# Designed miniproteins, single chains, continued (5): the designs that were tried, part 53

Each design is a single chain, and the fold is of that chain. pLDDT is the mean over its residues in the fold that is shown.

## One batch from the design tools (miniprotein)

Design m17823
Fold by ESMFold2-Fast:
Structure m17823 (fold): chain A 64 residues (1-64)
Amino acid sequence: SSLEEQAKKYRKLGDASKDPKEAKEHFEKARKYYLKLAERSKDEVKRGVYLIAAAVSDLVIKKL
């Protein structure tokens, strides 16, 4: 979906950013999109995958 493409885009931008502030902004956007994907997903496996991706993004943000 477009939301999944946006989540992946911001995650890649965060990974590529050498500036911690830019990385944090990108991971915060990725996290928001993953949470929206989880909220809209009725498939338990897909919902779980998106929640894990959101949690990983949150952990990276806290480390920055």
Scores: mean pLDDT 85

Design m17824
Fold by ESMFold2-Fast:
Structure m17824 (fold): chain A 57 residues (1-57)
Amino acid sequence: KDADFTVKDIADKLGIPNDTSTINAAATALYLGLKTLEEVQQEGKAIKEKYKQKMEA
């Protein structure tokens, strides 16, 4: 239903390449409870912040 949103959001927050197979695996892990959305967001946020700092530096 909102799979497209979840998959895209996970890839973007994790800072991983927009590879459909990798994104699907991550989304499946979240759905199965192997990793919480909160953990994924925390990790993705840290990576994004670091990437942003590097770009500006």
Scores: mean pLDDT 57

Design m17825
Fold by ESMFold2-Fast:
Parts: C-alpha cells; sequence; structure tokens
Structure m17825 (fold): chain A 72 residues (1-72)
C-alpha cells in the first residue's frame, strides 16, 4: 500500500541519516500501515528477521518498533 511504501521510505532515510528517533517513529508508522492492510502478523515476523540481520543501529531500532506495532 502507499502508506507502507511511504513509511518504508522514511525508515530508510532515517537509517541513512543515523537518526534512531526518526527511524523508530517511521517504524511505528510502518507497523500501523501493515496492520491496517491486514498483513500485520506476517509483516511482524519478516520485520523481526530484517532487524536481526541489520548492522545499522537506527535501522535495527526502526524495524524492531515496526515489528512490535505490526504484531500487536
Amino acid sequence: SKEIEEASDELGKAAEANDEKAAVEAGRRLGEAAKKAGVGESAADALRASAELSTNPAAKAGLEAAAEVAGA
């Protein structure tokens, strides 16, 4: 969905800037968008896996926040 794409882009930009706060905020929006689209549970598993593989601390924090919200 457009909301998932926009939140993913924001998370990517925040990670590139090493802005952990912005990454977490974008991650929460990504999780909310996935939940709204009806793919929250499957997205949560994928986002957790991506966070575990991430070497960028801001990306990891944002993906973890996204997984928590998507799975809630």
Scores: mean pLDDT 85

Design m17826
Fold by ESMFold2-Fast:
Structure m17826 (fold): chain A 85 residues (1-85)
Amino acid sequence: MPSREELLERARTMSNEEILALAQELRDQTLDLLKTFSPGEALVRSGQVQSLLDGMRSLVDNGAPKEDVLERFEGLLDVHDDVLS
C-alpha cells in the first residue's frame, strides 16, 4: 500500500475530480478493512468515511479550491490510518 505521504503527494498533482476518484477508492479499501471489525465500530467508521466523501464530492461539485478538497482527503486518510492501526 502507498504510504500516507505518497498518497498526499500524488493528490497534490491531481485535479479535484481525480482526488475524488482516489478518495472513492480509499473509501472502498477502508470499508473492506471494516469487515474484520465489530458491528458497532464498523458502523461508526463507515459513517465517518461516507460523511467525509460526501463533503468532498460537494466541494468538487461547487468548484471549491484544491486546498479544501485536499483537507477533506487528508481527513479520509486519517480515518483509513486509524482503521489500519
Scores: mean pLDDT 81

Design m17827
Fold by ESMFold2-Fast:
Structure m17827 (fold): chain A 77 residues (1-77)
Amino acid sequence: SAEEALKQADAKLTEELRKAVPKELQHLFDDPRKTTALIIRAIADPESEISKRILEAVKKVSKDFKDAYDALKKAKD
């Protein structure tokens, strides 16, 4: 279902972000505000290695999010 796809997209983003940062920073993913701040920093400094990995994780989930949203629209119509 589209609802399950959204949950999986969120889990996938968290998993990809955990791979992109050192274990000492894993606690940041327990707080959506801190996760958002990491993404904003990655956009501001896209040339760093950590930023590149974070942005790639976001792009991956962004596609899954779009696909899930489109499926919800089609189900409603």
Scores: mean pLDDT 66

Design m17828
Fold by ESMFold2-Fast:
Structure m17828 (fold): chain A 72 residues (1-72)
Amino acid sequence: MSVAEALENSARSAELQGMTPVATGLRAAAEALRQGASPEEVIEVGRDATRKAGGTDQEVKQVENIVRAAIS
């Protein structure tokens, strides 16, 4: 499983749990990674997408933690 696939799998799980902003952030991070973005850019894209989707500060932090764990 690639890192992008791992993020997409996490996004699917979040969506099934009704966590739409988290799923949106994780999918954006996976796409940024596929486009060759740096680790820090991938984290920022995930955070920004979560905020734009109406995510809370806690949900933004959750996306950051998932992305950091996946790219480490």
Scores: mean pLDDT 86

Design m17829
Fold by ESMFold2-Fast:
Structure m17829 (fold): chain A 81 residues (1-81)
Amino acid sequence: MRKSLEELKKEVEQAIEQLKKYIADPSASPEEKAKARIALELAEKILKVIEESIKNGESLDEMDERIKKVHLEMAEKLAAA
């Protein structure tokens, strides 16, 4: 259980770093950067959920339900960008 949560945490941390690099890239369009900023917000919210679940000893199912809620809340922003 905790190993899978740590693996997910690492994947999200890597995605955050990639998005930060993309936002800082002078060759990226303003539209692409706007979408990347929304994706970064989503990834940071997911990372916080994973960290909290690890700290609290929550199950993968409990964490997954919280992540799904974050995705649903952010999906509207991503679609609008």
Scores: mean pLDDT 76

Design m17830
Fold by ESMFold2-Fast:
Structure m17830 (fold): chain A 82 residues (1-82)
Amino acid sequence: SKKKFEEEQLRVLSLAEYSKFSRELKEKYGLKTSEKAEELEKKELKKAEELLSKYEPSPKTKEALEAIRKEYEEIKKALEEK
């Protein structure tokens, strides 16, 4: 089903976007994660990369990714606020 594929694409790409931001914050603030957590993050990113190489994100997925990116920028601003 196209609808089920679009829902799965939304889920996978959203999780990968959160994983990227989590990783960036951990690296910036010197936080260490377990080896198992790093392997899970790599797996999520690889799955998202494979989907993006084969399929264009649906409009709904694009909107969700932009919302996640905007949320991350607000978090970055809050962390840099004096």
Scores: mean pLDDT 74

Design m17831
Fold by ESMFold2-Fast:
Structure m17831 (fold): chain A 106 residues (1-106)
Amino acid sequence: RAAAAEAVRAELAALLRARGTEENREGAEALLATPLDEAQLAQAIVALAALEAELPDEELKKLMEEAVEAIKKGASIREAAAIFLERVREKAGMDELVERLLGLLE
């Protein structure tokens, strides 16, 4: 789990730095300074998928609402994150990224 958290932090930080904005660089530095628990790891994975997929805000809100509804019905945070990732695969065709991120949730 620690290795998975560090891999997600490094990937998200690299992506934020690659976007070239000061705000994104500050976000990357803050993320690298903070250890990730299970919920924060799942949130970081969801954020990485959302950034890579470049989904419209309305679609992202809908997918996030579906994940929250799954949690309310008894799904774990990891199961809800997996549901979000599968929907990103369907909408954006990011098969390789989604498979990699799903592996980090195990």
Scores: mean pLDDT 68

Design m17832
Fold by ESMFold2-Fast:
Structure m17832 (fold): chain A 107 residues (1-107)
Amino acid sequence: SIDELVEKFIELVKQLSPELKEAFIEGALRMVERAIELRKQGKTPEEIRDEVARELQEMASRLNALAKTPEEREIAVKALQTFALILDEVIDDPEKLEKVREKLKSY
């Protein structure tokens, strides 16, 4: 379920350094809010996927630069993969997008 994926993402992110955790939560929230805004503008799911995919790549590069150990990098990769699965599940559903946004804001 989406709730389980979000909980898994948060669990992984909590294991990271404060700087990396902040970058993850901020980036994830920005991408979800961007997807919501693009939906309001009448963009198709495919157009939204293309746009957030670019931001996801930028996030991956930033996280790789911020990770200081192989162990932290492994956790960051798992968190990024989990977030990509969240996006894939919710991008076509405005209600699920809003639920993910609210959950991310609570952390």
Scores: mean pLDDT 84

Design m17833
Fold by ESMFold2-Fast:
Structure m17833 (fold): chain A 95 residues (1-95)
Amino acid sequence: STLAALYINSGVVYVDQRKYEKAINSFDKAIELAKDDPTLQAEALANRAYAKFLQGKPQEALDDLDKALVLAQNNKSLVVSIKSIRNFIKLLLGE
């Protein structure tokens, strides 16, 4: 969905502005709109995870990344990107 991709882009801009609550709301809309597009839904979940991590909610971020990995299974580059973010968060948590 073009609209889902636009909400992902808006969320990314909000993350850059450190407006994490607005970013999460934008990613929530992208996830809802991308329900029939697993790759785009995985991208939205991964971006929401990063925003949640920056907001100080690492467990919620890991939960979103686990969901994103299931949805991204047919996109090898996206799987690598999601695993990299997940491994980074786990490293910072001492896991």
Scores: mean pLDDT 89

Design m17834
Fold by ESMFold2-Fast:
Structure m17834 (fold): chain A 61 residues (1-61)
Amino acid sequence: DEEVRRLVAEAVARFGSGPRNLIAILTYVALNLSPELAEKLRPLSFAELAELVRRLVDELA
């Protein structure tokens, strides 16, 4: 969660927090997900991970 928040913040800083940038943010998080972070997020489904990222983007906007 904390590391996902960090990746979302990095992506928002690079691309912006607008809704048109959500795909870029999601792609950035997915491509920069470390093995340790992926393991920590394993209990979450892909839909739950996408929702988590969306909520963090909304919080930063």
Scores: mean pLDDT 72

Design m17835
Fold by ESMFold2-Fast:
Structure m17835 (fold): chain A 97 residues (1-97)
Amino acid sequence: MEAEEYEKKAVELYRKAVEAALAGKEEEALELFRKAVEYAKKALELAGLNEEEAKEKIKELEEKGKKSTDEKERKELNEKILVLKLGLEGEKALEAY
């Protein structure tokens, strides 16, 4: 599905942003983070999730993650939570910077 492609790109770009930040490349990290937020917002739009629905989904996934003993399932849940948080909060985080 198209939404899954945007989710995957958002996670990839966020991972690169974290790597750049850890390497002290703040400008590169910020640019990659901006792109991750853009892809995450597109994923939410394609999924048809509003702000309240996305917040409820984050809570559901976080509770499921606390109960999971499978590293693969926890990784997949954390990646979905990351995309939802970037789509909801990423723009506000960029405004605060």
Scores: mean pLDDT 80

Design m17836
Fold by ESMFold2-Fast:
Structure m17836 (fold): chain A 111 residues (1-111)
Amino acid sequence: SEEEELIARIEKLAEKYGVPKEIRDTLLDAVRRILEVAPTPEGLDIAETFVRQVLTALRLAKTPEEFKARLDAILKTTQSLIDERLTPEQAARVKAVLEEAFDRIKEIVEK
């Protein structure tokens, strides 16, 4: 499935770039939960886009503070994409998943 292919790509990229297991697991959980709510091309595009942006932020950020600032920008842009592409009910649920994932990632990098 496209979900299984996306999950496999995320796992491979996380291993290649030495992404911490806790962050990888948080991203994979978020992808699965998003696709449970929105098992559509729009849901898949949202999941793929936010993961790609978080992985890019991890590679480019030189400090935890810079990384958290990049996450805040990603959350804002992804929330706008969610509101544009999903139904209001799906959007509310997917935004909650995304906020939980980003809060967890911030906790991991503050340790």
Scores: mean pLDDT 87

Design m17837
Fold by ESMFold2-Fast:
Structure m17837 (fold): chain A 83 residues (1-83)
Amino acid sequence: EPAEIAARAAADAAYEASKKGLTPEQVFRLAYEKALEAGAPERISRAAATGASGAVMKDPNATKEEVEKGARIGAELAEAALR
C-alpha cells in the first residue's frame, strides 16, 4: 500500500536525520525524498514526510515507532483524500 511504503521510508529518514541534528527543513526534505524513492505517489510521500518531521519536531527524543505512527497518520489521510 502506498501509505505504508511512504510512512516507513519517511519515518526512517526523519528519525536518522533528527538524530544527526539536521534542521526541520532538512529532516522534511530527506523524509520526502526517501518516500518518493520507495515508490509512493508525491502527495502521499509529502504527507508522510510532514507527519514524520512533525513527530520529531514535537519530541526530539521520539522513538522510531512514534515517528512512523506520525508518518502513517499523515499518509493514510492523504491517501483517503485522493479517493
Scores: mean pLDDT 82

Design m17838
Fold by ESMFold2-Fast:
Structure m17838 (fold): chain A 65 residues (1-65)
Amino acid sequence: SETQKLIEQIKAGQVDGQLFQQIASLDKKSQNEVLKEYAKQYNISLEEAKRIVKQALAGLGQKAE
């Protein structure tokens, strides 16, 4: 699934702008699952992970919901 592919990419340390754009294209439940894994990998809170992705996407012309 799309969600699983993004989770594996995060586990592999392959975090880039394309990954953040793909996360933004997911439904809210799938976004939450991917962001939980991102938070776990980087030892940060889920809320901090959401904030980081929002800011990165804003820089790429994307909107945070």
Scores: mean pLDDT 75

Design m17839
Fold by ESMFold2-Fast:
Structure m17839 (fold): chain A 72 residues (1-72)
Amino acid sequence: MPRIERVTAHGSDGDTGPGGTFRLEVEMPDVSPGEAREAIRAYVDSLFPDADVELEETEPGRYLVTVTNHLP
């Protein structure tokens, strides 16, 4: 199972509540990009079930995740 080693929240003008948008940096070394995307999607879905997620690989094993939380 892919392991998330580090998550850094960016405190820009984002909001983690319903309708809010926030960004995370996630480190997942030693896994393929496909495995990392699947694990990150599952992780975000467990915290914000109806969120939209945009994922960008910035460096090998590092991902910038933009999460938009919607009302259910």
Scores: mean pLDDT 67

Design m17840
Fold by ESMFold2-Fast:
Structure m17840 (fold): chain A 65 residues (1-65)
Amino acid sequence: DANEEGVKALAEALEKAGMSREKAEKGARDAYNAGGDATGLKSGAEAVKKGESGSLGGARAATNA
């Protein structure tokens, strides 16, 4: 379940950035539903961890990469 793993990674990164678990999971799912694959979601998680895009910016970057 590579897609599930990508969603999980992005959700965990968003939660560590100060988002609630439910909002983080929703943000990660929204990124996946907008056309993000597992690789894009993992890249988004890395962007969130580095603070490059902010809490939801990482999820959006994953879908637009």
Scores: mean pLDDT 66

Design m17841
Fold by ESMFold2-Fast:
Structure m17841 (fold): chain A 70 residues (1-70)
Amino acid sequence: GLERAKELLWRLAAPRLSPEGQEFLRAALAGDFEKAKKLAEEHPEAAEHALAVVREVAAAHREELEALLA
């Protein structure tokens, strides 16, 4: 389900990110949007890069992610 999709996104995206980008992605995947917003305000470039990497990973693994979310 959703938790497996989040695990896949973290495993594939996190190693490509800075520590600040990893903190942002971790908060976002945990549903802690208050913390994610604060981190994006403090490190906007890192947050933007994290979102770009997640979009690349999601596009490359679209069918697998859709199956996990069904």
Scores: mean pLDDT 84

Design m17842
Fold by ESMFold2-Fast:
Structure m17842 (fold): chain A 82 residues (1-82)
Amino acid sequence: SAENQKLLEEIGKLVQELGQLFQQLLEARRAGDQEAVAAYQQQMIATLDKIEELVEKLDIPEEKKELFKKNIEEEKKAIEAF
């Protein structure tokens, strides 16, 4: 559907934003800027939360939504471990 396409486009933009935030996180870590590292971690987690909200709105099988949620939870754990 057109609505499903819009949601996927929004998710795609957020995924691109995560990639940019991750690069900023790596640079902050290399610089030893602990405050910036914490700020980028929080921004990445907030972006993942927004992706999860959009996934819930998708017209897709529940099993596929559960898989996306599990992957998001695993990504959050990886970010927190930084």
Scores: mean pLDDT 89

Design m17843
Fold by ESMFold2-Fast:
Structure m17843 (fold): chain A 89 residues (1-89)
Amino acid sequence: MEEEINDEVIRALIDIELAIFKKYAPKLSPEERVAMAEEVAERISKLLKQIKNPEIKDEVIKRFREAALEAGLPQEVVDELVKRIEDAV
């Protein structure tokens, strides 16, 4: 029970990170947007290491990729950040 609650709490924290990123990243310069995405990717990687359900990990990585592309990051930068998250998890 507590273990399931921990995964849900971590998922909620990741949802907050992605929501903040989606709201603010489009308003930033291209360089600041990349810097924000790198910081968000690092925090998400640390949170994903604590998640026990692999389906949640895959979903979060996909959602991060979609959020970063929607915010206007170049695909090559998004692909590199996604790889860094996958390698860290």
Scores: mean pLDDT 80

Design m17844
Fold by ESMFold2-Fast:
Parts: C-alpha cells; structure tokens; sequence
Structure m17844 (fold): chain A 80 residues (1-80)
C-alpha cells in the first residue's frame, strides 16, 4: 500500500540522516539537514492532505519527494 511505502521510506530517510550526522562535519550536515527538513515538511503536508482528502495523487507525490530526498542523501553519503 502507499501508506506502508511512505513509512518504509521515512524510516530509510531517518537511518540515512543518522549515518550522515556521524560521517560529516557539523556545518555541512546542518546545511543538508535544513534542505532535508524542508522536503520532509513538504512530504508530510502532502501525505496528511492526501489522507484527509482521499487524494491518491498527493500520496504519490509525498512518496516521490521522499524517494528523491533519499537518493540525494545516498549520493552525499558516497562523497564522505
């Protein structure tokens, strides 16, 4: 289900953020953290609206934002 996928991606995102915090300097991590926080807020808002409105498109967009954010974090982790 889309709900299960959203929570699996959210868990993966949190695990990647924890790894990056341990592997990079504070200033670089803080910059990445601010960008991730903005994307996470956008994804959570779309998710909540999608549930409230029974809007599948908003749920799929929230998943896409999480997937793109995860990909970016995986690329950043490869650079450390």
Amino acid sequence: SLLEKFYELLKKLNELVDKLENEMDFERFAKIGREVSKKLEEALELYEEGIKENNKEKLEESIRILEETIKKLEEELKKV
Scores: mean pLDDT 84

Design m17845
Fold by ESMFold2-Fast:
Structure m17845 (fold): chain A 95 residues (1-95)
Amino acid sequence: MTEEIIKEILEQLKNTPDFRKQFLLLVEALIVASRDATREELPKVREEAKKTVESLSDEEIEEQYKILKERYKSSSGGKDLLSELLEAIEEGLKK
């Protein structure tokens, strides 16, 4: 189930201090959620996420994080996936 895959990614984010690897995991989770991806599709999702992240510089990734944080602040609606992902990233960065 998609929810189990997302939980695994959230756990990895909390234990990953590297912001580039955190962004990779964030992209993976967003693709999984948007497509309702199965376990069988996960290797394909990971490859797509890797290609996306490898095409971006560190500065571009930092800019994307700023955009996502601004969107999170403007969306005053409850606990969505994006808020959970951003909270997990903040936990990882504090380590």
Scores: mean pLDDT 74

Design m17846
Fold by ESMFold2-Fast:
Structure m17846 (fold): chain A 95 residues (1-95)
Amino acid sequence: SEFDKLVEELVKAAREGDLEQMRELADKLIELANTLPLSEQIRRLSDAAYAMLKVYLETGKPVAEEGYARFYGEYLQLLGLGRADDIYQTALKEI
């Protein structure tokens, strides 16, 4: 899918430390996700956040940390949680 290709390109940009390309690809992925049903938007943003987190844990690159923060922030906005970490933590305890 186009999303799988964008995640692959995001991982490459993050590993190369290319901040400008990572930001451009992140914007494109978010714009495409906004055309999907809510459940699929949540899934796509979660997958992208996880991919960036994995790169960050493996490489320590700040570009990957920024990518993770961007996608995770969009994910929280879709859940209607904003900065309400206590609501998020309550939801996690119910899983």
Scores: mean pLDDT 80

Design m17847
Fold by ESMFold2-Fast:
Structure m17847 (fold): chain A 60 residues (1-60)
Amino acid sequence: SMLEERAIALAEKYVKEEGFSPGSAAYKAGLELKYQEGVSLDEAQRAMEAALRYLESKGY
C-alpha cells in the first residue's frame, strides 16, 4: 500500500542518515505517518511491520 511504501522509504532514510536500528527506524516512521496522515494506530502498526520486514530483508 502507499502508506507501507512511505513507511519503508522513511525508515530506510532513518537507518542510512541517522544511524537508527531497524526496529527504532520502523517505529519512528510509523508514528510520524500516524500523526501526519491521521491513520489509526492499527494501520500505523501494519506500516511499521512492513518497514521492519523490508529493512531486515535488506540486511540492516
Scores: mean pLDDT 85

Design m17848
Fold by ESMFold2-Fast:
Structure m17848 (fold): chain A 73 residues (1-73)
Amino acid sequence: DPAERIEEATKAATKGAIARALKRAGLLPEEEADKIMDEAAAKAQALTADLSEEQAQEVTLKALEVGQKVLDA
């Protein structure tokens, strides 16, 4: 089900976006943040490989929205 893959990919991408935001805020060590970001990116890429361009864009936009909210806090 593409919807389930989008949801899982969005969760993975969101985790990466949060780790990046926390790293920029100095709330997470860079080594730990980089590890989380790398794992999140690999998982999101695997989950989006069979998705349409439009579905992959939806995942990216949702992850960026969460990352922006963390940076604004």
Scores: mean pLDDT 75

Design m17849
Fold by ESMFold2-Fast:
Structure m17849 (fold): chain A 85 residues (1-85)
Amino acid sequence: ELEHRRLLLVMALRITLLALEKEGYPQEIIDLIKKVIDALVNGDLSSLDDFEREIVERALKMLENGESPLTIVKKIVEEIEKRVA
């Protein structure tokens, strides 16, 4: 169940990434979302900075706490937008 929800989170992030790219979001935001997706897929946090690592760790904790993948996606995007702005 948790693993299914993690896969759904990755899928939702990929769909969101495609939408943001089509709407012309800044490349900095696109690149950060790609890094988060890769870390969630591969489990490798070694290439991430402290901010990127915090996002991934919080996302995983929210999944464990039963929060919906779609809500987690919104929170990830909002955190990244605030950092870049």
Scores: mean pLDDT 83

Design m17850
Fold by ESMFold2-Fast:
Structure m17850 (fold): chain A 97 residues (1-97)
Amino acid sequence: MLEERRERLREEARRENTAHARAVLLVLEGRLEEAFELLSKPRLEEMKARGASEEQLELLREAVRLEIEAMKALFEGKEEEALELLEKAKELAEKAL
């Protein structure tokens, strides 16, 4: 059942206590904006420190948004949609470099 799968993901995320695991928990709770900030803020700060352009920062923000949408789709059992979103996120993240 989908609920049993979501509970297993929550238990695994709680055990790992990483930024990524915390983001997974936030997505499962529907707290997508907080998950976005948690995953994007350190990466954006690193890019700004390297002198990244505003265009590069926008591409990274979009990539992280797609990563969160992919997590949501995966938790809803939409594996094909999640894979498509992850591929788009990867393309945008590579363009941000």
Scores: mean pLDDT 77

Design m17851
Fold by ESMFold2-Fast:
Structure m17851 (fold): chain A 80 residues (1-80)
Amino acid sequence: MKLSFEEFKKVAIETVLPLIKAGKLDEAVEHFKALADYFKLSKEQIKELVDSIVKEAEKAGVDPETIERFRKLVEEEIKK
């Protein structure tokens, strides 16, 4: 599919954010990793996507502890 990075970020947020809101952090991280791998995101694009998801989660009223856990789990998966 020919998606711009901005359009891709929107789709990724719409996919991952509901899982974070539901407390399904392992599933959220797995979907994030699958999307990043499928679209072959650079490290900079991955960082920007994480920051965008965190910002939208904060706006959606997700608790800071859940947001921090998501960020840590993504960092661990990126290191693999």
Scores: mean pLDDT 79

Design m17852
Fold by ESMFold2-Fast:
Structure m17852 (fold): chain A 83 residues (1-83)
Amino acid sequence: MEAEKKKKEDKEKAEKAREEGKKILEQVTDILKTGPYGLLVASHVALTLYNKSLELSKENEEVAKAYLESAKEVTDAAQKISS
């Protein structure tokens, strides 16, 4: 029962984290199209999301996983632009 409630709350927080990640991905994709500094910005954002994932892993593993996935999505977008 408590595990189910925690799972639901963790899932809701993870969903919000994924939504934030999508907004960040949109901003990074826009920046990547504007010039050579886009890759540097994307790299910095990916590292920031990864570090946040590591910090949150002590409090909420599902939220940490969501930020880790967002870091991967930002990295993938940067590689896609670089072909």
Scores: mean pLDDT 74

Design m17853
Fold by ESMFold2-Fast:
Structure m17853 (fold): chain A 62 residues (1-62)
Amino acid sequence: MEEIREKARREIERLRKELEELKAQPETDPSYPARLSGLEVEIVGYELIYEDPSLETNPALR
């Protein structure tokens, strides 16, 4: 369980950096809103796993 929390924490940090980089770029790509939303959803998902590791169902993270 602690290993899952640590992995979630690292993924949150990585995704937050990607989100910041995306927001720094000009909004000229039609896929920009989808990419922005996708990163935000992934961050929320990993935050939930960090609070409760039992919510993780991905075998690759267990």
Scores: mean pLDDT 72

Design m17854
Fold by ESMFold2-Fast:
Structure m17854 (fold): chain A 58 residues (1-58)
Amino acid sequence: MIQLTDESVEELEAEIKAIDERIAELRASGSKDPRVQTIIGFLETVRNVLRMLKENKL
């Protein structure tokens, strides 16, 4: 069992925010490149995993 501290929760929130900002930048680029779409999908998956990890400890 992994136990998260309040500090770890704040770190997860900061990581989630950074990923959201990166996704927004990639979307704002207007790129039609399928590689960019793949990267966005990957980042969204990572963000969802981090969010789930945070909620799993609340």
Scores: mean pLDDT 75

Design m17855
Fold by ESMFold2-Fast:
Order: sequence, then C-alpha cells, then structure tokens
Structure m17855 (fold): chain A 62 residues (1-62)
Amino acid sequence: MSAEEAARAYLESKGATPTRVVVDPRDPSVAEATGWLDGSAVLVRYDAATGEVQEVVVPRAA
C-alpha cells in the first residue's frame, strides 16, 4: 500500500472526509493528509514503513 493510500484510508477509517493527501518529498514512505472531522481540520502524518501515525486536530477557522 502506498503512503498516500494508507493516509487516506486512515482518515476514512476515523470518519473524516479527506481533502488533501501529499507524499513527503524527502521521504516517499511518509504522507501528510488533511480532512474534516466534526467541524475540525485533522492533520495526519503517516509513515508507511513503520506504521507510525501522528495526528493533530485543529479547530476550524471560519
């Protein structure tokens, strides 16, 4: 599974709607994805090589 697919699937599994997924140009095993979950922006950094997930929920700016 590509890092993009893994990051997108992770957001979808949490009920978030993915809006953007970008592979890290320095490390193609890492992808950063953004989505919306319950009115908040969710930022996820997924490392497909290690399975590590870093998740940050940011309150929406209207």
Scores: mean pLDDT 74

Design m17856
Fold by ESMFold2-Fast:
Structure m17856 (fold): chain A 70 residues (1-70)
Amino acid sequence: MSPFLDFLKKYFPNPRSLAKLLDRLVAQHPDDKEFHRLAADYLEELSKVAKPEDQPLIRKLAEDYRAKAA
């Protein structure tokens, strides 16, 4: 788990707003495979603590970013 994930959990506590922010950042950096991996890792961790209604969206975004990182 990266220090960046701990930072996001501490300072950006709204899981849905965070997922949307990461989606926007990933779209702005389409060639940054390392950033896509970090975004996927963060969303996977976020899905474990998110509300049931938010989990499918967050998990799908993580899978999409993981695929783009490959």
Scores: mean pLDDT 71

Design m17857
Fold by ESMFold2-Fast:
Structure m17857 (fold): chain A 68 residues (1-68)
Amino acid sequence: SDTEKQLTILSEVTQYAVDLRKSGKYSIEEIKKISLDKAREKGKEAGLSDEQIKELEEQLKQIIDMIE
């Protein structure tokens, strides 16, 4: 289902963002940009609509803002 695709992408990109933060090589703003670009790419590959990709981007932004 599209919901399962969205949750899978959200989970994978969140883990990627955490790994980037742990590396210490990137600013929070760089991590946000890289992660959003990755989510957009994965969403398009999975056949998600532009609306569903926007939803993923908004959810991911909220999650990254909670990574301290």
Scores: mean pLDDT 84

Design m17858
Fold by ESMFold2-Fast:
Structure m17858 (fold): chain A 76 residues (1-76)
Amino acid sequence: SDLEEMKAKAKATIEAESAVLLATPGLSADLKAQIEAFKADTLAKIDAAKSIEELKEIVGEAQKEFAKIYEQVKKE
């Protein structure tokens, strides 16, 4: 279904973005733990989404949080 295809793509994007952040040299253990927890929580929310609209909202919020994490990574 369209929803399952969009979920698979969303999960792949979250996994790829998280992997790039986690590959950053010199990250603190605390920030690595925060990124891992955020990844796990976001993937669970994507799996639980019941509609394309709900999935879009989850992905939009995830992108905002990735932007915040990225700014924290730059300051480490």
Scores: mean pLDDT 84

